# Designed miniproteins, single chains, continued (2), part 30

Each design is a single chain, and the fold is of that chain. pLDDT is the mean over its residues in the fold that is shown.

## One batch from the design tools (miniprotein)

Design m5076
Fold by ESMFold2-Fast:
Structure m5076 (fold): chain A 72 residues (1-72)
Amino acid sequence: AEAIRQVLGPEAAEDLEKLREYARKVRQGTATPEDIAEAKEAAKRLSTAINRHIHGDDTEPDYVGTFAPPEA
């Protein structure tokens, strides 16, 4: 967790923590539509941060996000 902050920056670390909390809520059966929406946005931002780190710019790859929250 802390390594993500050091490598990708504090925003990416926050987005990763949001995804981890979402996964916890899904396991507890307490995920809300708002949690799902926040998780989707966090995953999108994290993907952008990872792509920036790997490629050295803010260009996003042309792909559909790999995060698909369960419907419950």
Scores: mean pLDDT 67

Design m5077
Fold by ESMFold2-Fast:
Structure m5077 (fold): chain A 107 residues (1-107)
Amino acid sequence: DVEEKLKEQEELIEKSSTPQEKKLLEATKKNPNLSEEELFELLAREFGVSVGTVRRVAYADDAEFQRIVAESPDAAVVRGIAATYSAYKAGWSAPNAVISGIGVRNG
């Protein structure tokens, strides 16, 4: 059950995630229907990267994604951004997409 797994991931985030990840989750809970551009701005702010970097990761094909991961000082942040956007683009609510992205970053 996707809802049960997301609830387990949310509980793990509350216990072991960074202050930035917790702030990101809380911000998306306040605006679960935020636009793609608002999501990019929020990810950029909380992870300390440019909006251009978030957009590059979000729109990357497999080859470009591998290059970004290799060039990044924090590959876990890059993977988390990609997973968040993938879930968001698939129609997940912003908070559920963020829970998925944080789970990928920490797993």
Scores: mean pLDDT 76

Design m5078
Fold by ESMFold2-Fast:
Structure m5078 (fold): chain A 55 residues (1-55)
Amino acid sequence: SMAEEKKKQVEEMAEEQIRRVEADPRLSPEQKERAIEEIERWRESKIEEIEREAK
């Protein structure tokens, strides 16, 4: 379904952004933790939104 395709894209985007954050030598460990938390919250929020729109 379109909803499953959109959820997959969101998960792939989140994973890619987390990899970029982890690989960024300019960020402290604390900044990396914060950025990853924000990406994870964004992922959860977007997946919930997609699931609501599919109904």
Scores: mean pLDDT 86

Design m5079
Fold by ESMFold2-Fast:
Structure m5079 (fold): chain A 69 residues (1-69)
Amino acid sequence: GAMEEALIAEAERLDREAVRAYLAGDYDTAIALLEKAKELYLQAGDEEGARRVERGIAQLRELKAAAEA
């Protein structure tokens, strides 16, 4: 429905903002934006979208750990 579509659109916007934060070297902001996107995908019932974002969060956490090592 329209509500689920709006939630997915906002989650996609947050995904794009997370990419920009990552490219700027701001891992903490990128992770926080993806965590918000995951919540929106779950609220929309998009379990596949939530899983993709969860994998992205895991990858960013690994990249942050490597950059801080």
Scores: mean pLDDT 88

Design m5080
Fold by ESMFold2-Fast:
Structure m5080 (fold): chain A 86 residues (1-86)
Amino acid sequence: MTVLDKLLEEFKKKSEELLEKIIEALKKGDLEKAEEYKKKLEELIELVKKYFEYAMKTHPEEAKEPKKEFEKFVEELKKKIEEALK
């Protein structure tokens, strides 16, 4: 298990926790809390994306598969948020 594998697993856990909080806030009609958690999720995505971009430049063999998994997971998160807003 590499540092990137651990980063990806921690990202998934924190992202899913934030997604649950977004959905819960939306169900309660708390639009301010939903926006707050959404901003935190977007900031987390940008931070982890930056780390994978640097990892691809320095350790491409180690970063290639975790980066693909990260990108796929981010697309799934965005889809779940869009579905929750319908």
Scores: mean pLDDT 82

Design m5081
Fold by ESMFold2-Fast:
Structure m5081 (fold): chain A 76 residues (1-76)
Amino acid sequence: SLTALEEDAPEEEILEKAKELLEGLIEKLKKSELSEEEKERILEALEKEEEELKKERPKLYEELKPLIEELKKVIE
């Protein structure tokens, strides 16, 4: 999970790891044919993680927002 990154790591390192994970997921989803049910489950999970990021790590959320938006568009 994006929110399960090491708490004691520097913010810059956490951001780099989170960007890598999101970019990797976007690329995998672009190459995959998802069912409507799979799309809905992924979107719900992403929305929950987004809300947690906003609450627990607002600076990280701001930096990841463009990738999160791209991921949502790919799921559609």
Scores: mean pLDDT 74

Design m5082
Fold by ESMFold2-Fast:
Structure m5082 (fold): chain A 100 residues (1-100)
Amino acid sequence: IDEELLRRALELAERAIELAEKAVETGDMELAREAIRLVLEAAKLLLKATENITRAIGLILRAIGIGLDLDLTKDPVRAAKEARELAEEVRRLAEEELAK
C-alpha cells in the first residue's frame, strides 16, 4: 500500500468536496467541472494504491459519467451533488486503506 498516493487521494477528495459544495450553492459550472476533475484524479490515485482495483475502476467510471452527464444536461448543481457523493466515497476508501 502506497501511503503517499493514499494521502494525496484523500487531499484531492477533500478539495473536491469543498468545490462541489460551493458549486451546489452558486450553480457555478466551472466549480462543478473542477470538482469532477479532482474526484477523477483522486480515484485514479486510489487505483494505483489499492488492492481492490475493481472498486477503484468503478469510481473512475462514475466520475467520467458525471462529467458526461454535465456536458449533456448543463445542470451544474446536479453534477456537483453527484461529485460530492462520489468524493466522499473516495475519501472513505482512502481512509480505510490507510487504516490497514
Scores: mean pLDDT 85

Design m5083
Fold by ESMFold2-Fast:
Structure m5083 (fold): chain A 68 residues (1-68)
Amino acid sequence: SDRIKALETAIAYLKELSKSASPEEQKLLEEAIRLYEEAKRYLEQGNFEEADKLKEEGGKLAEQVLKA
């Protein structure tokens, strides 16, 4: 699924970003990764509503790191 592959790419990107992040930023990225992994599980079940909600939440945490 293209949606699942896009989410896996986002997870890989956040993991790479965490390697050079501060300890506080690493905590935010770890939470964003967890939310994206949960969103992937919902996508695998065909539950697009819950997946989109979790992606939005994870994206907000990732943006906090990018805006800092």
Scores: mean pLDDT 84

Design m5084
Fold by ESMFold2-Fast:
Structure m5084 (fold): chain A 95 residues (1-95)
Amino acid sequence: EEKEKAIEHLKKAIESFQKAIEAARNGDLETAEKYALEALKHINEAGPYIDPLKATQIMMLILAGLTALHFGDVDAAIQAFEGAKKLAEEMLKEL
């Protein structure tokens, strides 16, 4: 079912956010960026089957986190990715 595809992509996005957060905490900003972009891909793939307002908020948090990484603001990046992960977890519970 298409709903099952959305569930799979949300789970993969959540895993990618966790990996981005862990990489950022370890000072591996390149790996953090890689996983944030993987999370963005999975949110886009889930997009047709999830709340468009929450999906947009998650995407905005990913962009904020990527911007923070670019300027070396690791704490801001982690907060943004944790916020995005929490929203993805809430959406997964609503499916």
Scores: mean pLDDT 88

Design m5085
Fold by ESMFold2-Fast:
Structure m5085 (fold): chain A 61 residues (1-61)
Amino acid sequence: PISTAQYEELVRAATAANETKSEADLRALIAKLEAVRAQATGEQREFLDADIARARAELAA
C-alpha cells in the first residue's frame, strides 16, 4: 500500500528522530507517519499506529 519512495523517506525520518531525539525530528517523523497511515491497511497500519504513539510519547516527555 505504500511506495518504496515513501518507505525510504519514512526510514530516513525515523533514523533522524531515533538518533537526535530532537523535537523537530520527532514532529517530522509523526507528520510522515500520519501521512502514510492513511494509505496503510491491516498489519502496516497497526505498526504505524504503534510508531506514532511512541514518537508522540517521546515528544511529550
Scores: mean pLDDT 76

Design m5086
Fold by ESMFold2-Fast:
Structure m5086 (fold): chain A 64 residues (1-64)
Amino acid sequence: MELLEKGKEAYEAGDYETAIKLALEAAKTSDPELSKEALRLAGEAAFKAGDLELAIELGTKANE
């Protein structure tokens, strides 16, 4: 999924805000496995950005 790959690229570049946005968009997929991976990426990016509340929320959604 192109959005998930772009989100990973943003995360590797240290652009955590873009990584969160792209990963959340990728999480809207009808594929539950891809959705969970995207939510996990968004949560990790939120944690790196210092948004601990968002990181916990997204991590919880990825495990539902």
Scores: mean pLDDT 81

Design m5087
Fold by ESMFold2-Fast:
Structure m5087 (fold): chain A 73 residues (1-73)
Amino acid sequence: SLQLEIDIALARMYSALGKLFASQKDYKAAIESYEKALKILEEAIKEAGEETPEQKELIEELRKKIKEVEEKM
């Protein structure tokens, strides 16, 4: 579905933005960007009623990145 592709792409963009902020040591902005990506994926799963392997991997990666950044704060 086109909507799933758009949601995954948008989540990946926010994930990349989070990585950029983390590299600049802007940990608050990094977490906010990762949380936006996570929300997009969670809402897409809720609306579809199913979770794709790609969505699951991205959610797991985002949760790990948030934890890593929180440990540096």
Scores: mean pLDDT 87

Design m5088
Fold by ESMFold2-Fast:
Structure m5088 (fold): chain A 74 residues (1-74)
Amino acid sequence: SMEDKLNEAEKLVLGLIFGKVSLEEVKEFFSTLSPEEAKKVVESIERLLKQQPDLPEEVKKQLEEVKEHLKKII
């Protein structure tokens, strides 16, 4: 379901932030998303970046790269 995929996407984003998963693993899963699912994940990442401006620069860079990857699917 969309909810299950969005929950997995959230876990992967959090795993990326905490250094538990690689950027490549996140990008691989996100390539399986539909355009509608990808759009919702982009919105969630944008909200996270707005709410957590003090994230480490490397993490922000990885989140921006994930957003650009998702925008290619939309």
Scores: mean pLDDT 83

Design m5089
Fold by ESMFold2-Fast:
Structure m5089 (fold): chain A 65 residues (1-65)
Amino acid sequence: EPLSPELLRRIGEALLELGDFYEKQGDYKTAAELYRKSAEYFEQAGDEVGARRAREKHLEAEKKA
C-alpha cells in the first residue's frame, strides 16, 4: 500500500518540474508549495539529491513570494 520508492521519486520529479513552470510565470507562492511537496516525496523515496534540490528551490521561491 505505500508507494514504491521509484514512484515516489517520479512524483517528486513531476512536482519539481511543475514548480519550475510556475516560478517562470512569476507565481512564486504556487512554486514554493510545489517545491515543498516535491521535497517531501523525494525524502520518502530516499533521494537525498532530489530532496536537497527541491528544498533549495522552495526556500528561494519563498523569498520571492
Scores: mean pLDDT 85

Design m5090
Fold by ESMFold2-Fast:
Order: sequence, then C-alpha cells, then structure tokens
Structure m5090 (fold): chain A 65 residues (1-65)
Amino acid sequence: SRATELAEEALRLAETAETLEEAEEALRLGLEAVRLAENIEETQLGVAAALAAIGQIIDLELAGK
C-alpha cells in the first residue's frame, strides 16, 4: 500500500539521514504514512517511522548538525 511504501521510505531516510533536513523529511514521510493508513498495522508502521525520524533529529541536534 502507499502507506507502507511511505513508512518504509521514512525508515530508510531516518536510518541514513546525515542532516536535519533529511531527518525532517523522514518525519514528514512517516506522518504522511500515518495519514494514509487504512488499518491499525499501517498506522503502527507510520508511527514507528515517525518516531525513528524524531530520534534521528535529536541525535543530529545533539551532534551539532
């Protein structure tokens, strides 16, 4: 589904993000996945992706990025 595709892309971006802009884009995609979710499993995947992106934003901010 589109929600699953966005959540997977968001997770990939969160894991590979080296800049705040990239991590913020991962968060945007994760939240879009939640918005498009049609069932609880898709919602959980989108939420997990958004949380991963938030964690990366925090890590990058603490690293002075």
Scores: mean pLDDT 86

Design m5091
Fold by ESMFold2-Fast:
Structure m5091 (fold): chain A 73 residues (1-73)
Amino acid sequence: VPQKLIEQNIVPSMDPRGMARFYLKLGEAYYEAGDYEMAIIYYQMAIDFARQANDKELLKEAEENLKKAKEKL
């Protein structure tokens, strides 16, 4: 009971697809801020979770964003 409340406040229970979307949005935020190194890290995390979710569209989006961030370095 208390443990579930702590988990819900710290890390909302997300499936791998939800986690992939979360990290993709973090990567996008860092990309817009000009922090391409941090954007690359979060896009790589998004790719890992997208693969776990077997979401090919989300995986492709994360891979395309990763490539764009690397081209800025």
Scores: mean pLDDT 77

Design m5092
Fold by ESMFold2-Fast:
Structure m5092 (fold): chain A 57 residues (1-57)
Amino acid sequence: SLLEQAERSLEQGKKALEAGDYAAARTGFWEARKLAEKAGDEELAKEAQELYDSVPV
């Protein structure tokens, strides 16, 4: 489902962030937000956006 895909992208983004791969982390969080929006999960989309904004420049 779109929700399960959003959750997987969010977890991939978190793992990339922990590894210091900021480009992969941003991609994962961006994908998670888009998938969460399509699934209608506004809270998950907000979490993904906040994580995206938290990634170091």
Scores: mean pLDDT 86

Design m5094
Fold by ESMFold2-Fast:
Structure m5094 (fold): chain A 64 residues (1-64)
Amino acid sequence: MTLEETRELVRKAEEAFRQGNLDEAFSLLEKALGPTLREQAAAAGVDYDELLERIRKDLEESVR
């Protein structure tokens, strides 16, 4: 995935998040940031699946 494609997906995720469409926002973020999140998880010493679940919970709680 190119940097431009990643930015486009992140932008769409932000728009979906603003509209309260958490499922779409999360799906777009996974697609755009999956590789980056894996690298960040490794650098922080955190499991990728656990980091992903944390982000999902944060998004759900932010809307409440």
Scores: mean pLDDT 70

Design m5096
Fold by ESMFold2-Fast:
Structure m5096 (fold): chain A 64 residues (1-64)
Amino acid sequence: ITEEDKELFLELVEKYKGDMKKIREEMLKKGISEENIEKLNKEYLEKEIEEGVKLLVEGVEKVT
């Protein structure tokens, strides 16, 4: 996985509001392998969970 692959993945996450189906389709169109897409998705979900926990611990109402 290259830095360009990671940057593209994050750009698509922002563009599609985390819609993994659309992100996967766009990544495949750019020639990124399914294995690398899965690795990027797993890394992203782990970071999202950590950020969500951080915001809750800081007393920030994430949704309200």
Scores: mean pLDDT 69

Design m5097
Fold by ESMFold2-Fast:
Structure m5097 (fold): chain A 92 residues (1-92)
Amino acid sequence: MLVRLTFYIPVLDPKTSEVKAVIEVEVLTEEAAVPAVRAAVKKAAIELAKLSAERELSEEEIREFARKLAAELAAIPGVLSARARIVSPEEV
């Protein structure tokens, strides 16, 4: 069975600790690949949280991170498609 998963990864402003952007990740995958997809997204969320705590990330750096994450997810066996986009915190 195919399942569609949506994840939201917050990007914090290190000066205010408020959410300045959210990466919305949408994955279409076989059910058997769901644990691998969740593990990859969790790893990426932890990495992004560490990076954003060290310095302010530009919109281009956030887009590059989102693009690389989508490519990594699409490479997981059983994943049919993965996309990531930057959304406003108010859209979540």
Scores: mean pLDDT 83

Design m5098
Fold by ESMFold2-Fast:
Structure m5098 (fold): chain A 82 residues (1-82)
Amino acid sequence: SSAIERLEELIRRAEQAKSLEEVKEILREMFRLAMENLPDKEIPRVIGLYLRALGEILSAKSLEEAKEAVVRFGRELIEMLE
């Protein structure tokens, strides 16, 4: 599906991100894509995963740690779209 392909692209961008600002922008884009493509019944779970990823990014001690959080979020969204 196009949503899965776009999430895979966002994961690749996250792996190459050079700043926390880029990581947060990618997280927001992943969340937007999930909200547009997942059924309403899944929305509470998406919100929970998003808040967890955001918390991990904001408390990250390194750029690599923040990137791992957003990549994990993207992979979880792909599983929900399958």
Scores: mean pLDDT 88

Design m5099
Fold by ESMFold2-Fast:
Structure m5099 (fold): chain A 60 residues (1-60)
Amino acid sequence: MERVKEVEELVKEMLERGVPPYIILLWMMGEIVEAELEGDEETAEKLRELLKKLMEELKA
């Protein structure tokens, strides 16, 4: 399973469970850093885009 899809599903689960948005954002930033450290630039870029989308939704 693609890591990006797994992260997206976990974000939805955390939101449904009432996890505070800032905790979700911090966790996602950790996932991006891990992908970058592994040299998986494509996954890191997709995760950054997912993070931006989540931030936009929280702003609205």
Scores: mean pLDDT 79

Design m5100
Fold by ESMFold2-Fast:
Order: structure tokens, then sequence, then C-alpha cells
Structure m5100 (fold): chain A 110 residues (1-110)
């Protein structure tokens, strides 16, 4: 249902925000300038994706398109790759992102 999809997107925004905060904290503790820059860039890009999903929710109160969900799926796959490659990201956050990706995929298969 549209309500279930909207709640799913809100949960995605929440986990993306947690990932962004984790990357920013890792960057603050990083002494290697190249890794520090990469972590900050990844945080900015993921933050931009969260803002885009918020705009999708705001502009589409009655219906979220299949294409918008495909875009969210792509964003989640990239976020999950970053989370898995970043040792400072807790396993619970990786698992949360994996669960949300599966839920988006399940909706798209119906």
Amino acid sequence: SNEEIRKLLQRIIELLDQLVQTLRQAARNETDEERKFRLLLEAVMLGGEAVWIEQVLKKNPDYISKQQLEDVKSDLRWALEIAKETPEVPQSLVEGLEELLREVEEILEK
C-alpha cells in the first residue's frame, strides 16, 4: 500500500542519516587525509540521497512511482556497499540496510 511504502521510505531516511553520522564521526577520528576526504564526500552524497527521498515523499503524497522506488533501490545498494566497506559502521546498521533493501525489492516484484 502507499502508506506501507511511505513508512518504508521514512525508515530508509532514518538509516541513511545514521550512516551519514557514522561516516562523519569516522572522518573526525581519521588521520589519513585521503580517507578523511573520502568519508566526508560519501557522507555528503548519502545525505543528498536522504534529502531526495524526503522530497519524493513531500511531492508525492498519494502515489510513489515504480521508477522512484527503483532509484531508491539503487541508492540503498550504494549505501550498503559503503557501509560494508567502512569498519566503523556497526553490523546492526549494515543488517538494517540489507533488510530495507530486501523490502524495497519485494515491493518492486509485485
Scores: mean pLDDT 89

Design m5101
Fold by ESMFold2-Fast:
Structure m5101 (fold): chain A 66 residues (1-66)
Amino acid sequence: AAEEKNAQGVALAAQGRLDEAIALYEEAIKLDPNYAEAWRNLGLVLIAAGRREEGGQYLVKAANLE
């Protein structure tokens, strides 16, 4: 489910496997588009990967879901 994909993404991000973490957060969002934590985690990992403007947009999306 969405939470499982998010948890896998968190584990990969902790290992520095940012592109793989991004893919898992995107899968979590496809399963649950209202999953604020997955949007926030996607935003943060994109910023860490140097995609700062895109990451910022997803952080705003996460805030609007709370």
Scores: mean pLDDT 85

Design m5102
Fold by ESMFold2-Fast:
Structure m5102 (fold): chain A 88 residues (1-88)
Amino acid sequence: MDAELLNEAADLVARGRVLYHEGKYEEAVKEYEKAIKLLEKIKSKSDEAKRLLAEAYENLGKAYEKLGKTEKAAEYYAKAEKIREELK
């Protein structure tokens, strides 16, 4: 079950990155938010799941920054940093 959620979340993050590259920032936000919701359902996160969650938060922050939502961007960058500190 958790491996299936991780794979689906990884696909959503990849889709979000493609949309971000195409300048479709609002659509990228939606895909990253879907990925985060799936990753949040994983109760015991592997290092792989934690790395993917940090990547999703960082990419969501970048997309919000492009949309001029600086406070939301800062919030998601902070969430990504907190997870990365746990992986040191």
Scores: mean pLDDT 84

Design m5103
Fold by ESMFold2-Fast:
Structure m5103 (fold): chain A 69 residues (1-69)
Amino acid sequence: MTAEEDFDRLIDTLERILRENPDLPVERAIQAAKRLIDYLAEKYGLSDEEKQRLIDRAVERIRAVAAEA
């Protein structure tokens, strides 16, 4: 499993949680995503640039789900 595959799986789970829990603050979800990305960066030895790219993608995906609500 690659870092990108793990990232997509974890973010898909977080997006589902957001859709099922409309009372969950977007900022809380973003913080959870950052913690998951920190875990992936440690596990896969990601560079700061790769880590930031995943953070940017996570924020975009989370905000898109929030806009659906």
Scores: mean pLDDT 80

Design m5104
Fold by ESMFold2-Fast:
Structure m5104 (fold): chain A 78 residues (1-78)
Amino acid sequence: HMRLPFASEEVKKKILEAIRAFDNGDYETARKKLEEAAKLMKPEDAIGELALASIYVTARSQGKDELAEAAREALDKI
C-alpha cells in the first residue's frame, strides 16, 4: 500500500486528538475528531485505525484502562 506522508499523518493526528479529548472528558470533541479522521481515510484504512480509536473510547468509558492504553500504543505505531 502507498500512503502519502501528510495524508497518513493528518489521519493519525485526528485519531490521537480524539483519544486525548476523550481522556480529558471532552466527548463531543472526541467524536468530532473521529468523524474528521474517517472522512480523510479510504475505507480499508478507516476500518483499521477507527477500530483502534473506538476500542480506546469504549475501554476508557468502561474503566478498562489497560485495554485503552494498548489501543493508544497501537495507534502510535501506525
Scores: mean pLDDT 64

Design m5105
Fold by ESMFold2-Fast:
Structure m5105 (fold): chain A 110 residues (1-110)
Amino acid sequence: AFPKSDAVTPDELDGLSEEEAIDAIYKNAKEMARLLAKKYGVDEETLKIMEETIDKIYEVLKENPDDRAKIDQLIEEGLKKVPEKYKKAFQAFADSLKALIDYYLERRKA
């Protein structure tokens, strides 16, 4: 479902530190945004909105990775900037981004 991070094995995903999980989210989210932009044929402006949304979410995750309300707010703000014809592509990106965040944060050690 997700792009594989380069050089990370399944064993390396178990027991990630919070910082490692957040960095993995950021790296994989940027790769995913580029792949989805190519798949849906989105314009440069829409890709920049996806990347800016990832950058803002990365800042939130570093401060409070469990602030889902703030993450949802940033996604909604990004969606409002997207041209109507690309909203479906952005929604697919947003759904995948949320799943990616859940995937890596579940693997952080308590």
Scores: mean pLDDT 80

Design m5106
Fold by ESMFold2-Fast:
Structure m5106 (fold): chain A 120 residues (1-120)
Amino acid sequence: MERERALEGLAALRAASPDLSPEARAAIARAEEALRTGEVAAVVIELPDGSVLLLATGRSVEERIALLLARAAELRAAGREFLDARGEPLSDEEIEALIRDAAEAEDTPVVGVGLRVRPV
């Protein structure tokens, strides 16, 4: 049931965001395939507003958290700066807290974390 709701959520995201890049659509398709097969995957979806959605699939909360933290660290290393709702830079501790809160809020096979990014 939770997997079906996650798949419906990804389908709704595609329907609500017709201006998604081919790369973003491929990332959504990767997450959907991982949910169907039970594969562990983490993807970055760049949204039309310049924000990013980090998605991870995994059998445990800790596995999903580790995958999301790794993706966030890769984006930070690539020069992407994450912002809070006020437009101020997020610390590594604040990013970890957001990821943990999202992963622990519901025991679902997929976790999604939306992050605002400074325009380049």
Scores: mean pLDDT 77

Design m5107
Fold by ESMFold2-Fast:
Structure m5107 (fold): chain A 55 residues (1-55)
Amino acid sequence: MEEKLKEYEKKAAESLRNGDGLATLRAVIEGAELEGNDKLVEAYRKQLEYLEKQK
């Protein structure tokens, strides 16, 4: 889990730095999955789908 958390943090930082909101949201979902927060994962996945449909 330690290694996975570091990978998630790196992805989130890179996405935020690049101004890619969708990639940042995906990284947040991945982190929430690793933490076992199923409700948060579901909420953010729904938001991701909504944003992807706007493109």
Scores: mean pLDDT 69

Design m5108
Fold by ESMFold2-Fast:
Structure m5108 (fold): chain A 65 residues (1-65)
Amino acid sequence: SAAREAGLLIRAVGYAIEAGAKSVELKGDTAYIKVEKVSEESERHLKEAVEALEEAGYKPVVEYL
């Protein structure tokens, strides 16, 4: 449902913020997460963001800056 998808997107953005992401951009069916530097903690949160985006029906792409 649209409400479930919105909830998953909110969770994905939250995890991306915790990972230190600079931006999350939605383009059609693709979601781009842009991060500058990754640590073990950032990698865990990125994985959680990616899984939430996939469950919401997006194709996640992580871009390292």
Scores: mean pLDDT 80

Design m5109
Fold by ESMFold2-Fast:
Structure m5109 (fold): chain A 92 residues (1-92)
Amino acid sequence: SPGSGIDAEKEVEALKQIAEELIEAVRKGDLPTATRLAMAANIVATAVSLSGDEEARKQAAEILEKAAREMEKIPSGVDLAKQLRLMAEKLK
């Protein structure tokens, strides 16, 4: 596993930015952009998981759960919110 070299703190910061852009894309009804951002979130969450940093995993899970809650308020965001909650669960 190429885990050595993952900067968990930078990955968590990237996930925050992705989550903010994802919520905005869903609010705008830009579902193709939202889907791509959800894929990016999964890649970053996987990198955080592989880092072995327990604190970074907890922070990433919280970011994903907060984003899921905001997206659940929007009908077009419900399925993506479900995906984010599954990503968060795997980080616990």
Scores: mean pLDDT 84

Design m5110
Fold by ESMFold2-Fast:
Structure m5110 (fold): chain A 96 residues (1-96)
Amino acid sequence: MKEIDSGIADILLALGNVLLDQGKYDEAIKFYEEAIKLAEKSGDKERVAQAYVNLAKAYLKSGKYDEAIRYAQKALEIDPDNEEAKKVLEEAESKK
């Protein structure tokens, strides 16, 4: 079960990243939220942290700075050394 859920989460993260690169931020957010749900179900903390970072980046790019800060902080609660999450947090706080 865990391996299947993690594999689907990886596909959802990849699809979200494609949508993010296309500027389809709301669609990317939906894919990242589904990836988080599957990663949490499988107990995959690393994928949950990665999905929170990607979700924070999508909110940052869409101008939703409060949400970007929230999800970057959630990623750092799981992975305190995550440099991408720290960068998103700093950038979102600087734009408020």
Scores: mean pLDDT 83

Design m5111
Fold by ESMFold2-Fast:
Structure m5111 (fold): chain A 62 residues (1-62)
Amino acid sequence: MEKKKKILQEIAEKEKSTKEDIEKIIKVLEEIFKAKLNNETKESLEKMDPKELAKKLLDLFK
């Protein structure tokens, strides 16, 4: 968890996020859930701002 939280925090703290950051978030989620995300979920996540997504996930995993 600690290493995954650091990845999410780094993305949330960036001044400008990239599409690669979304891919990192997806990998973190798959590792946390110990399961692969379906294509529909991945597509929805890819449409979100990575910084906003990382902040929401950090809040969820308090």
Scores: mean pLDDT 73

